# Ledger of designs, part 43: designed miniproteins, single chains, continued (5)

Each design is a single chain, and the fold is of that chain. pLDDT is the mean over its residues in the fold that is shown.

## One batch from the design tools (miniprotein)

Design m17470
Fold by ESMFold2-Fast:
Structure m17470 (fold): chain A 65 residues (1-65)
Amino acid sequence: MSEGIRLEAETSVKVIKVAVDLALGLISEEEAGERIREIYEAAVPAVAAADPELAALLRRAAEAA
């Protein structure tokens, strides 16, 4: 199995946890936004190390947005 897919799954779980905390009123929308940004910023180098093809695709997707 691709290591990049594993890292994406772990990143998704972290994002879901932030969304759940926000939905339960445990954190503010501003705090949730900062946490999600940090999660994505941290994920890109890890994905690049494990799966360069997936990292390149994510970079292109980000630039296209």
Scores: mean pLDDT 68

Design m17471
Fold by ESMFold2-Fast:
Structure m17471 (fold): chain A 62 residues (1-62)
Amino acid sequence: METVPRDPKPRPDDLYLDFDLPVEEGPTVGPVIAAQAPLAEQGRHREAMDRVRRAVEEVRRR
């Protein structure tokens, strides 16, 4: 057996059809949270900056 032409596996069908079990409840949470984290952090950072600006302005008014 020098050449084995059955290397490409047809996995696209097996990708979703076999995932009917409740195994998707745990592992999917981790990566999703990581992806959402940076976006939420950006929003929070912007709010913090706005707050600091307001405080500075108020102090300057005094």
Scores: mean pLDDT 54

Design m17472
Fold by ESMFold2-Fast:
Structure m17472 (fold): chain A 90 residues (1-90)
Amino acid sequence: EEEQKEIDAMKKNAVKYVENVKGKESAKILQEVLDKLLEKGLHDVEDFKLAARKIVAMVYEGYTAEEIEEVLKDEEKLEEILLKYSEKQL
């Protein structure tokens, strides 16, 4: 219950941030992918944070929703993208 509220807040904040930085199309891609993961049973706050970070990094690199789903199956490439993004953000 509280966990779901925190996930919803994080999703809204991430989408709003991406919309402000990259525009509405990038924010739409992020929301689409995050909504799909939540529908598939992502309910843990820490798992959601990790997934959201990876997805935001891929959106920033110009990936489409379909390309992001493909990359999510490749753990090695996900780790590379996450590391690169974390160095740029903090």
Scores: mean pLDDT 71

Design m17473
Fold by ESMFold2-Fast:
Structure m17473 (fold): chain A 58 residues (1-58)
Amino acid sequence: GGREEAERGIEEAREAGAGPGALAAIQHGSDTLLAQGKEEEAGRAARRGAEDVRRAPG
């Protein structure tokens, strides 16, 4: 589900070397979408966040 996809995205960002601020931003965005029932958008947002971290860690 979208929550699991969001958690996976956050873990991928962590593995890519994301700092606490970047992880918090990705998690906050995903949690907001999940709270609105937008599970697919939450997963996509987390995945994009992880990709951004890979390009510019920190």
Scores: mean pLDDT 79

Design m17474
Fold by ESMFold2-Fast:
Structure m17474 (fold): chain A 89 residues (1-89)
Amino acid sequence: MEELKKEILKLADEILEKLKEKEGMSDETAEKIRENLLKTLEETKDKEDLERLLQTGKAILALMNGESVEEAKKLLSEEDRKIIEESDA
């Protein structure tokens, strides 16, 4: 659980860094978002909710990197990627 929360925070920090660089988000706004996430993670005890946050964070980060949808898909789980491919066919 603690390791999972740490991974979510790392993803959030990277997303916030990209938002600051590419979309002009202020340092103050990024800090407020990060503080709010820290409180949410501290209060969240459900592993399923944390895993959902992690997967969402990975997908967002891939989209923020902005070069292709294919790169976003690579950050999803193998199972999720297979489901997406099968639904497109």
Scores: mean pLDDT 66

Design m17475
Fold by ESMFold2-Fast:
Structure m17475 (fold): chain A 79 residues (1-79)
Amino acid sequence: MSPIEKKAEELIDSLGKPKDIEEATKRAIEAAKKLVEEGENPEDSVSASTAAVARYLGSRASPEQVNRIANEVWEELEK
């Protein structure tokens, strides 16, 4: 696991385990924003944060839903 992936998992863990896709999306956005604020690359921050919440959701999220989370995180970082 890369250092950024571990950091993203620790951020998601500190925010609380997401109950559903909507909460997971919010957690991923918050984690990605914090990673970017700390100087991490935006693309790496989106990937790491999305992977972290996908791990928490497990079988509750389809690959398509995980892609939607990544797209929403990226859109929020572009604002």
Scores: mean pLDDT 80

Design m17476
Fold by ESMFold2-Fast:
Structure m17476 (fold): chain A 98 residues (1-98)
Amino acid sequence: SAALERARALYRRAAALVAERLPGKEAAVREAFELLLRAAEAEEAGKLEEAKELREKAVEIFKANTDPATRAAFAAALEAASEELAAEGEAVEAEYAA
């Protein structure tokens, strides 16, 4: 699925950005991203209850294993990764249109 491929790329970029900003927080952030990816896969498969449970587990990991600064950096990293992927998409379309 193109949607799952985009989600995977987004989470990989976000994890790298958090690792750069907050060394030593990688394990908790990576675990949360893996749960979010599994939730997206479950949702695409129509397993809405499983997707909800996986998202709730990701939130619990953030709350239990990260401080407010780490959570803010995580949110900023997701937003930045989303912007990077959108810009890459626009560049590809511009090359195709030329």
Scores: mean pLDDT 68

Design m17477
Fold by ESMFold2-Fast:
Structure m17477 (fold): chain A 85 residues (1-85)
Amino acid sequence: MDNLIKKLEEIKKLAEEKGAEELVEKLDHLILVLEKNKDIPISKEVQDELEKLLEQLEEAIKKGDWEEAKKLVEEIEKILQEALE
């Protein structure tokens, strides 16, 4: 959990530097969801999948591919909802 939160915070800073306000709001929401649910165990397999998606999200933001970045955030949100419910 802590590693996912740290990675999301790093990606959020990158999005803030790029002026992607909508993406920053979505990332902040994901961080809050993870912090609220940190006592709920997420399987290592799901954590590994989320880490891969976060890597892809970071790459999309670095390239300025905001459409891809939004899709990846939505995908991450869906996986987290499934894993935490």
Scores: mean pLDDT 81

Design m17478
Fold by ESMFold2-Fast:
Structure m17478 (fold): chain A 80 residues (1-80)
Amino acid sequence: SLSPAERGEYDLDVTTLRVNKVIDYLEKKDPKKAEEAKKLKERYVEEIQEAIREGDYERAEEILKKLEEEISKLYDEVEK
């Protein structure tokens, strides 16, 4: 089984793959929203990595969830 740190890194990797798929889609539909999504990803990934490094796995999961919510919001705005 994964340690809490390894699980945090795994969850980040999986979320990053999902976010990258959304960004690729957004680049085709709305390049400005794609750039916004890239900026959000960059910032949140750094904060998640810092939380994992500090051993604050609850905070890492909170930030990961916020990243997914923000990216989903951008996707919904383009599909609306």
Scores: mean pLDDT 86

Design m17479
Fold by ESMFold2-Fast:
Structure m17479 (fold): chain A 86 residues (1-86)
Amino acid sequence: MEMLSPLQVSREGGLTIATGEGLVTEDLGKAFVFVYSQTTGESALSEPAGKGERTIATLTSPLQDERFVVSLVLEGGPVVQTQRSP
């Protein structure tokens, strides 16, 4: 289910939590999660995560319908995966 997605976003108690996995199927380096709110202008960048590790970027926002963009960036390659709020 969503746990297998390389990029997951959740909202809990006024927090927007973007979770990335170090889900590189190869030894390609570390992954970062970047989250940007188009509504508030907040941004957050996670710590790098290695293979099989999880990294988290968190925005503090009271807005449940906030527009945001989340990107998974891979240090070892030009791979970028992007997810938007519904």
Scores: mean pLDDT 57

Design m17480
Fold by ESMFold2-Fast:
Structure m17480 (fold): chain A 58 residues (1-58)
Amino acid sequence: MSFEEALERVREVLRRGETLPRPTGNGIEDAMILAGVPEELRKKLLEWLESGGELDLS
């Protein structure tokens, strides 16, 4: 899975309002897990968001 593909999947999960059965307490991280994003890309996506990246819902 590419970074771009992971970002699109996360946005889709957030738009649908899906949640984990046991949430982590972070909606973006929960959405990444639901989207099946690998740990390496989850970390990269969080770093991108901290650096000024935006999702459609942010």
Scores: mean pLDDT 71

Design m17481
Fold by ESMFold2-Fast:
Order: C-alpha cells, then structure tokens, then sequence
Structure m17481 (fold): chain A 80 residues (1-80)
C-alpha cells in the first residue's frame, strides 16, 4: 500500500536525515507517487533528494547510501 511504502521510506530516511529533512523528502516521494513512478520521475526524485542533501550539507556518502536503499524499496513496491 501507499501508506506502507511511505512508512518504509521514512524509517530508512531517518537513518541519514533529521526529522525535518525526512518530512521534506516524504513530500517529494508523495508528489512523484501521485505523478507516477516512471523512470523519468524516479530520476527527478533522485535529483531533488540530492539537492535537499546538498542544501543541508549531508555527506555525499550518506546521500548515496540512502538513494540506493530508496531504489531497492521502490523496485520491491513496483514488483509486488
């Protein structure tokens, strides 16, 4: 379900980001879920998350780890 996907993304994002940053990321995820998880929208989502991480001076290593976990979560959601 959409709620389970959002919950899982929140749990993973909380390992890398503050609560405020997680809320901003979740708003982006909800936006792209509503627009459709096409390859183009997933690329835009990744870029928007990268821009948030840069805005808040999150280390590139942590951002890359989060994006890899996010990709896995979205892939599993689309396959099941």
Amino acid sequence: SKEELIKRIKEVASKYFTDEQVDEIIKLVEKYLDEGLTPENLRKLAKDIYDIAKKYNVPDEKMEEFLNELEKIIREYREK
Scores: mean pLDDT 82

Design m17482
Fold by ESMFold2-Fast:
Structure m17482 (fold): chain A 83 residues (1-83)
Amino acid sequence: MLEEIKEGLEALRESAYEIGYKIGLEISGDEEIAKESGEEAAKTVVETTKKRVLVDKEPFPANEELIKLAKEVAEKKARELLE
């Protein structure tokens, strides 16, 4: 059970980072901004999922919701870094 949750969160972090990196790169054309956008997306998605599952005792969020969150967070971060 705990190992399954850990594996799920690690996979989720990797997926969110990849989505955020791609979005950040598309917006900025800068690899550093893309990496920071990916890290912010990964962090936010993992923290949101942990709160939902572990604190609020809710089911694991749908993949569509997590993908949307990753994209929104990455876009916002990339735009902020571009000033």
Scores: mean pLDDT 79

Design m17483
Fold by ESMFold2-Fast:
Structure m17483 (fold): chain A 94 residues (1-94)
Amino acid sequence: SLWEEVEEAVRHLDEAVKRSTEVNEKVAKESKETNGDERETMRRMATAGALLAGFSEEEARELGERITRRTEERRERLERLRREREEERRREEE
């Protein structure tokens, strides 16, 4: 189905976002001020992808927002988990 094709494309996009997030974490350490533009770019790309797949503008915007929010939550969760793991390892070492 068309939806299954969109889900597969979203999965590929998710993998690309994961790589992009790692690069952006490196850049964000050097510049604290660029986070807003990257979120907007992500939302736009997700929205455009959904529109190309035949979703309505309203549906595409909602899907874009959902993907963007999920990506932000995942990034924050991974960052928190990495910090907790590093702290735990440091405690065990000492």
Scores: mean pLDDT 68

Design m17484
Fold by ESMFold2-Fast:
Structure m17484 (fold): chain A 93 residues (1-93)
Amino acid sequence: MSLSDPKIQAEIGDALVEIAIAIAAHLDPNIVSARFVGEATKPEPSPVHDVELEVRGEGALERAKEIEAWLNRVAAQAYPDYPDARVRVTARV
């Protein structure tokens, strides 16, 4: 399959978002929610997918960075042929 296939890009993005949500649910009770930020707010599909965490208390930015680093490591190992399929994780307090 081609790197330019929009279906494959969407499937990778969906998988990374689901993993981010699953991680958020299990890591810390201060992580209140996780959501995909992309399709409704972006004018054009991007190989980099945005995930927003709603986090209560201290360490919100640090947790977001840890999740981002882990997800991008997993993506690089699982999808080596799609080097641009990555996530950016942000946090709201």
Scores: mean pLDDT 62

Design m17485
Fold by ESMFold2-Fast:
Structure m17485 (fold): chain A 89 residues (1-89)
Amino acid sequence: SPEELLAQLQEEADAAIRATSPEEVRKHVERFIKLLEELAKQPLTPEQVRQVLANVMALFSAALDAEDPEVREILLEGAKRALKILNEM
């Protein structure tokens, strides 16, 4: 269901933002992208689209605050990939 996928999407975004190693950030970003690809196949309400956008913006914000350049790059590329998927929905 869209609600279950959206809850998992939020969990993976939060996990990516809280992760301290590039490997863990990459793992959660990849899971985030896979969940978003599944959500993109479903009809979403405007409120659900706003929730997805909020998660993508959170990844961008986390990238700007990241002290590790590798973590910053992974978060930034993840957020860009997510925006591309949203534009193709």
Scores: mean pLDDT 88

Design m17486
Fold by ESMFold2-Fast:
Structure m17486 (fold): chain A 102 residues (1-102)
Amino acid sequence: LLSQARRQGNLALSYISRAVNYLRQGDYQSASRYLDQAVQYVDQALQLAQQGGAPQQALDLLQQARQYLQQARDYALQGDGQTAISYASQAGSLVSRAIDLL
């Protein structure tokens, strides 16, 4: 369960990285799709981490990352690429820190 949670977290990081690249290019529609996929991978990581008995700190970091990814998507849809990049990058940092605790 925790190794599977870590794999889902790493997939989320990959999709966050791709989303940030699209945001930098001004392709907010593609960025939004990649951010939505990243949210799904964070949700899967969170469920697997909970089932695997992960530390509460890891669960809190994944929940915060999920919220930041949703904010990144909302700002991307508004055309605010700079704010979207900030939230997406912060979400990536939170996911990376959570994976280290799994």
Scores: mean pLDDT 90

Design m17487
Fold by ESMFold2-Fast:
Structure m17487 (fold): chain A 98 residues (1-98)
Amino acid sequence: MTPEEERAQALEIADRLAALLGAPELAEVLKRMAELWYQARTTPDPAERQRLAEEGLELLRELVRLIREVGVDRVARALSEILGVDEEDVLAGLRRLL
């Protein structure tokens, strides 16, 4: 997949996840993270990469908060359904993030 296709897929996954969980704020954070990741990969400026990394850390904290509010088990199940990945593997990944 191209970086553009990966970005588009990430945005679609974010919308589907938020719809399944009834959590539109989760889609907003995930879409912003996908955009930061795309910008970080394409920028030649080290200062801009540092700025994007700092913004990414703030978004990661917000993501952790939202996942806890929605429920880790509910998020893991929804991600497993969307991605076609084992729920236990998703849950283990989320627990390491939290």
Scores: mean pLDDT 80

Design m17488
Fold by ESMFold2-Fast:
Structure m17488 (fold): chain A 62 residues (1-62)
Amino acid sequence: GITGMEAQPDGTVVLTGEGFEGVRAGQTAVFADGSTAPVLSATPTRVVIAYTGPLAPVARFE
């Protein structure tokens, strides 16, 4: 699960945690409110998305 979310000054958000093994660059992060953001990079413990809105829980990646 996601254990951290940090907005970066470059207009990205870093998601930290575990269970990201199925996530890859080019996918779409879908927030619990239905907002979407492109995945720029992914590792099993860290995902970077291009997002500048208010931080909301991420529901899934697609």
Scores: mean pLDDT 79

Design m17489
Fold by ESMFold2-Fast:
Structure m17489 (fold): chain A 77 residues (1-77)
Amino acid sequence: MVLETRKPTEEEIEKAKERLLEEGVPEKYVEAAVDAITKGLSHREVAEKYGLSVEAARRAVRKLEEALVRVIIEEAE
């Protein structure tokens, strides 16, 4: 489900990417997660596109979503 009011901005995505990279998440997984969130791709579709397992894609998307929530909360406070 895509909510426009909760769709991350490019700046929020960049901040979330930086956090994941600082946490040691590989760049390939971060880019896959960004594509999934911004284009509304399924975990299977992004896994196929980036040559990842579905489990790896799911974990990457989850980590990016968690980082985005933290960025949004911090910007709201």
Scores: mean pLDDT 75

Design m17490
Fold by ESMFold2-Fast:
Structure m17490 (fold): chain A 82 residues (1-82)
Amino acid sequence: MKSSSQEEQDAINELLNLGNTYLASPSEEKEKSFIVTAKSIIKYYKDIANLKGAEKIYNAVVNTFNGKLPEKVLNAIKDQLD
């Protein structure tokens, strides 16, 4: 399936919702779920050769949760992008 601008925005909205859910009530399970979901989405966009989509999704997460999510979480997601 070809990625579209709408699919990219839907992926961003899913990750923003998961991140906000984690921030409202932090737990190891929610943190792990967020990392796994974010890494899976980024991997999917890389696998379909949509690197700009992967970068857009990563940047949206970083810009929204700047200073709010633990650095280890953001680093794990960045490692999947790299």
Scores: mean pLDDT 78

Design m17491
Fold by ESMFold2-Fast:
Structure m17491 (fold): chain A 85 residues (1-85)
Amino acid sequence: SAPVELPPIPSSTPGGVKRLARLDVHHMRTQARQLEQNGLHDEARRLEELLLRYVDLLFNQHDYKGALAVLDEADDLWDQAQDKI
């Protein structure tokens, strides 16, 4: 019944969080692209929002290097999303 679920965050180990967050971002980028190709534009946008929440969670855990690494991976996706509005 939860309205929106964030992906599981592998935390406690900064190095591990950083690597797994990048892998998850890449996977979600692929999913968002596939959803767009299927005409599910709203679902693709929701995945992009989840990626941004991922970065926010890392910042809240004071894993700034991990957050910046995820942001760098998602930066191209964010620029592409802006071009759609």
Scores: mean pLDDT 59

Design m17492
Fold by ESMFold2-Fast:
Structure m17492 (fold): chain A 94 residues (1-94)
Amino acid sequence: SGKEKVEEEIKKAEADEKTKKLLEEARREGEEIGRRLAEALRARDWERAEELAREAEEKIREMEERGVDKGVILAFAVAAQTLPARVLAELEAA
């Protein structure tokens, strides 16, 4: 499945000392954007949420253009999506 392939690529990057530091940095940046996006969603600030989503997409594109390891890019993307996805599920349940 797509999820299993994503997890496998992240694990490969995490096992390599050269990519591990880049992965940890990318994960932290993703978590930071994801946190801000989750805050905007909870506040129902759709304009801010859209801006933050575009910022995340632009960072992914920049990393791809620079040839950054796929596992590092995926770690960023997963980190950026995790908390916002949880908040959206909570908002739908309310």
Scores: mean pLDDT 85

Design m17493
Fold by ESMFold2-Fast:
Structure m17493 (fold): chain A 65 residues (1-65)
Amino acid sequence: SPEEEYRRRLQALFDEAQRLSAEYAARLAAVDPADTEARDALDREHTRQMDALQRQIDELEREYR
């Protein structure tokens, strides 16, 4: 059903968000806390990845409206 397909696709996007957040946390833990440039670069990359996922969620929601 369209509802079940929507739920599966939405769950896949949430799973990807969780995976990216875990990857970000692991990378951040490996960086020297005093290395603000490296930390800022990781933060910007994570923000870009999460923004891209949010756009995919918004597109999915529009498709099933």
Scores: mean pLDDT 88

Design m17494
Fold by ESMFold2-Fast:
Structure m17494 (fold): chain A 97 residues (1-97)
Amino acid sequence: MKIQKIEVSKEDLEKIRARFDARIDELVAEGKLTPEQAELVREMVDALINNDTEKLIEAVKKLHELAKKQGPEAYEIARDLIEDVGVELVKAEKKKK
């Protein structure tokens, strides 16, 4: 899959970030993510929105270490959330024209 530069307005990026932050809070409330895992997933979402590759790599590394101790479930949830963020970014770019 070819990585492309995504151009999305700052307002749309902030809206996407707020939506995923709320979704992560819901997953913590449901017991599907621990607070520590949720913090790392928030960092991954923030890094994707800000195109901060160093922050993304650091957050993924930390989540991988937690997954080794706590099981792969959190890593699978994080992967699904990150894929959803990518879809929302593409949708926002398409609405731009």
Scores: mean pLDDT 73

Design m17495
Fold by ESMFold2-Fast:
Structure m17495 (fold): chain A 77 residues (1-77)
Amino acid sequence: MPKLVIAGIVPEEEEPVALYSISNGKTSEIIGSATAREVDGKWKITLELRDDLPEESKKEIIDYLKERFPGAEITIK
């Protein structure tokens, strides 16, 4: 599988952030977006991913977001 790279996931207020998939030495491609916002000291993340992504890749993204934003509420569109 291509290595996942999440770029710019620390947005300014309510800005969506593109998610990229990069294989070694290959061009980045956009695989989805995430909007992260802080409400009352808790992160709320809305995640939109391409339907053709493997479930393993979706889980990896979710696990990364949980590690990066502990206690975050993640909603998948």
Scores: mean pLDDT 61

Design m17496
Fold by ESMFold2-Fast:
Structure m17496 (fold): chain A 117 residues (1-117)
Amino acid sequence: SMEEKMRELLKEIDELVDKAITLYEQKANENKGTEEGDYYINQAFILRLVRLELKRAYDELVKSGFSPEARERFARVAEIAADYFRYLAEQSKDPELREVYKKLAEKTEELARIARE
């Protein structure tokens, strides 16, 4: 079902977000008391917020019974997340973070595509 496909993608997204957060927390711990360390803490925080918003948007979609209007609203949220992850992939100098962000962009774009089926 659409719900099962989306739930599996959200699980994969959650795992990738956790990986990025862990990498940022490690970098922050190595750079305590510096502007770079503060940047890593802030990036981890933003990733938690993006994940929370995706989860909330999905919960609202399920609550709506997957109405056409709710599916389109969810697709827009997923597209915004995909654009943000694509931007982060382009900006990241860390090859591991870059790869994680590329996968996050692909999976959030797939969420938007499925929502519009």
Scores: mean pLDDT 90

Design m17497
Fold by ESMFold2-Fast:
Formats: structure tokens, sequence, C-alpha cells
Structure m17497 (fold): chain A 84 residues (1-84)
């Protein structure tokens, strides 16, 4: 099970490096998630949540980070097969 705190850490760092660049945010989120020992599937869910939130809001502020975390956690709940 992926912790919400770990997802927030990954999303925060990725957004900080990428700003509003959704593609760069996905690349950073995948890299950071894998460095922290998450699977490819788990990394993709986090990256997808962040990219969708940036595209929807056009922002990378703290509120966008929390929305991205919520989206990623919901994706894990709906698709438990994507977690190791």
Amino acid sequence: TVSRELVREIVTEAAKKAGTDAEKAMEEAIRLAKEKGLSDGEAEVIAEGLAQTIRFTGSSSESVVELAVDRAMRLFERHPERTA
C-alpha cells in the first residue's frame, strides 16, 4: 500500500522542479517514485494524477499538490491491481 505522505512528497518535489510543465512533472514524478522503491505501475499512477491536475488547473501551487495527491490516492483505490 502506497502511503499518502509518500505520494505528497513525490508530488511536491516533482511540481517544484517542473512548474506547470505537465510532461516534465510526469518524468520527475516517475523518477522520484522509482528512487523511493515504488513499482512502475505505482509511479505511473502518481505521475498521471499530477499531470492531469496540472493540465486541469494550469498551476503547480500547494493547492494543486493536494489535488494531485487526492487524485493519485483515488486512482490507487479504483485500480488496486496497479499496486504491488
Scores: mean pLDDT 79

Design m17498
Fold by ESMFold2-Fast:
Structure m17498 (fold): chain A 70 residues (1-70)
Amino acid sequence: SREERGRELLQKLMDLVGSPTEILTLTPEEAARVIAALGLSPDERRILVEYLKRFLPPAQAARLEALVLG
């Protein structure tokens, strides 16, 4: 499912940044750079961003979406 894929992609992101809590403290610009470093397909980037939006304040979620997907 897309939710299961979102969890898998989040795990890859956590493995790269070394901390689950760090994802919540990154600026949207920092998070977008880390996501770019993962080498994901456009569809995988959409799945990851939609999953991450569950854990981010609305303003940060909107900014991350624009930087990664826009």
Scores: mean pLDDT 79

Design m17499
Fold by ESMFold2-Fast:
Structure m17499 (fold): chain A 66 residues (1-66)
Amino acid sequence: SEDEIAAQAKELLSQGVLAYKNNDRATARAYFEQALALVEQLSDSHPEKATLEFLARSHLASLDAA
């Protein structure tokens, strides 16, 4: 279901943040890219799609800036 995809994307975002805090930028990027790929599978009508897409893209942009 889309709710399961959204839940998995949230878990991947959490793992990415943990990797980032441990200074593992490569692992953090991989998690954020995986989360974004899952979020892109959600329909536009899913209530969490816009928020999760924003979070994944924001984290990736932060990695690219540093």
Scores: mean pLDDT 87

Design m17500
Fold by ESMFold2-Fast:
Structure m17500 (fold): chain A 60 residues (1-60)
Amino acid sequence: NALEEAIRAAEETAQRLGLSPEQRQQVVDHARKLVNEGKSIEEARREAHRLAAQLAQADA
């Protein structure tokens, strides 16, 4: 399931980067939105990773 795979990848990335629960939810919601808009799993993963990295950098 594309949606479940994208959400799992987003959760894993957020956990790896040490994001807060609120930031993790933002990353997951972003991945979910992209898949629902017809983006590929690969695109959703890439965009979720980019958002997660931006959030992690902003908190530094």
Scores: mean pLDDT 79

Design m17501
Fold by ESMFold2-Fast:
Structure m17501 (fold): chain A 98 residues (1-98)
Amino acid sequence: RNPLVSSLNPEQVEKVQEFVRLLREGRLDEARELIEELYREKNVSALYAIALEALLLGRLDLAEYAVRKIEELAKEYGNEEWREAAEELRKLLELAKG
């Protein structure tokens, strides 16, 4: 159980669903722009959920991009919960690559 996923509000859920739709449609540049939007908003919960969806769909490039954005925010703000979430995702990403 990860609190970043379990606490998504309806707006965050809509952003995650939009990301999944963009991936299914092959609109990868727009999916990347959505990650950049969430990064600017510091929306770590949505970034975390998006990274998991990208991993599940085999989009390791977009998963890594989202993880890097969470790592950058965790480092900038010294937020331990965000750092732990990024470490968890990084571990999943490395397992998916092997």
Scores: mean pLDDT 84

Design m17502
Fold by ESMFold2-Fast:
Structure m17502 (fold): chain A 72 residues (1-72)
Amino acid sequence: DADIEAIREAVRIYIEASGPEATAEAEALGAAAYERIEAELTPADLAALAALEAEMTPVLRAAVAERAAALA
């Protein structure tokens, strides 16, 4: 729970700091971090992570769109 929220926040901060040119890199880093952590999670954590990934994907895309719009 808390660890997954920390990862979500870290990705958000990275996107915000790096701007739209780093969005693909932020997404790749987020995906790699989730894959690595997912390998170490319990089945219960994996179920929670799957739910958060479904929620996080639109949030990341919205953040990316907002950053792109702010820089246009």
Scores: mean pLDDT 57

Design m17503
Fold by ESMFold2-Fast:
Structure m17503 (fold): chain A 86 residues (1-86)
Amino acid sequence: MTEEQQLEIEILRLTVARLEELAAETGDPGLAEVVAVLRQIIAALEAQDWARAEALDQQLAARLSTDPELARLVLELMKAAGQEVL
């Protein structure tokens, strides 16, 4: 696994941790669904199962396309996690 791939996984892990905190605080089922998919993406990336990671990414994109506010929140948290790791 490259250093760049390890960095990507770390950003996703931080994003998941923050989303889980918000899901626990708000009880929002949409946040819980996104967390579940992101955790599966992380597992697929760690296993280097690119086909599974791509399928899960498409599933996440489809879910977020129906909920613009949730999509914006996820993207903002991913950006914040990226800045924290860098």
Scores: mean pLDDT 82

Design m17504
Fold by ESMFold2-Fast:
Structure m17504 (fold): chain A 71 residues (1-71)
Amino acid sequence: MEEEKLEKYKKLALEKLSELAGWDELPEEVQKRLEEVALEAAEEAAKVTESEEEFLLYLTGKLVEEAKKLY
């Protein structure tokens, strides 16, 4: 069921991005980069995390790191 877990995490990652305040106001290039990072984080998290809570912590950490690199 690795495929089912991965699809669930990918959906959660994209949903979390769309809920960010000011998401629609970010430059298109920044939005695309954050989507890419979120999807990569979902793929890695699907291999190493056992819970949705662990996944969300992992995703949040990756997004914060990437945001710091953009500015």
Scores: mean pLDDT 73

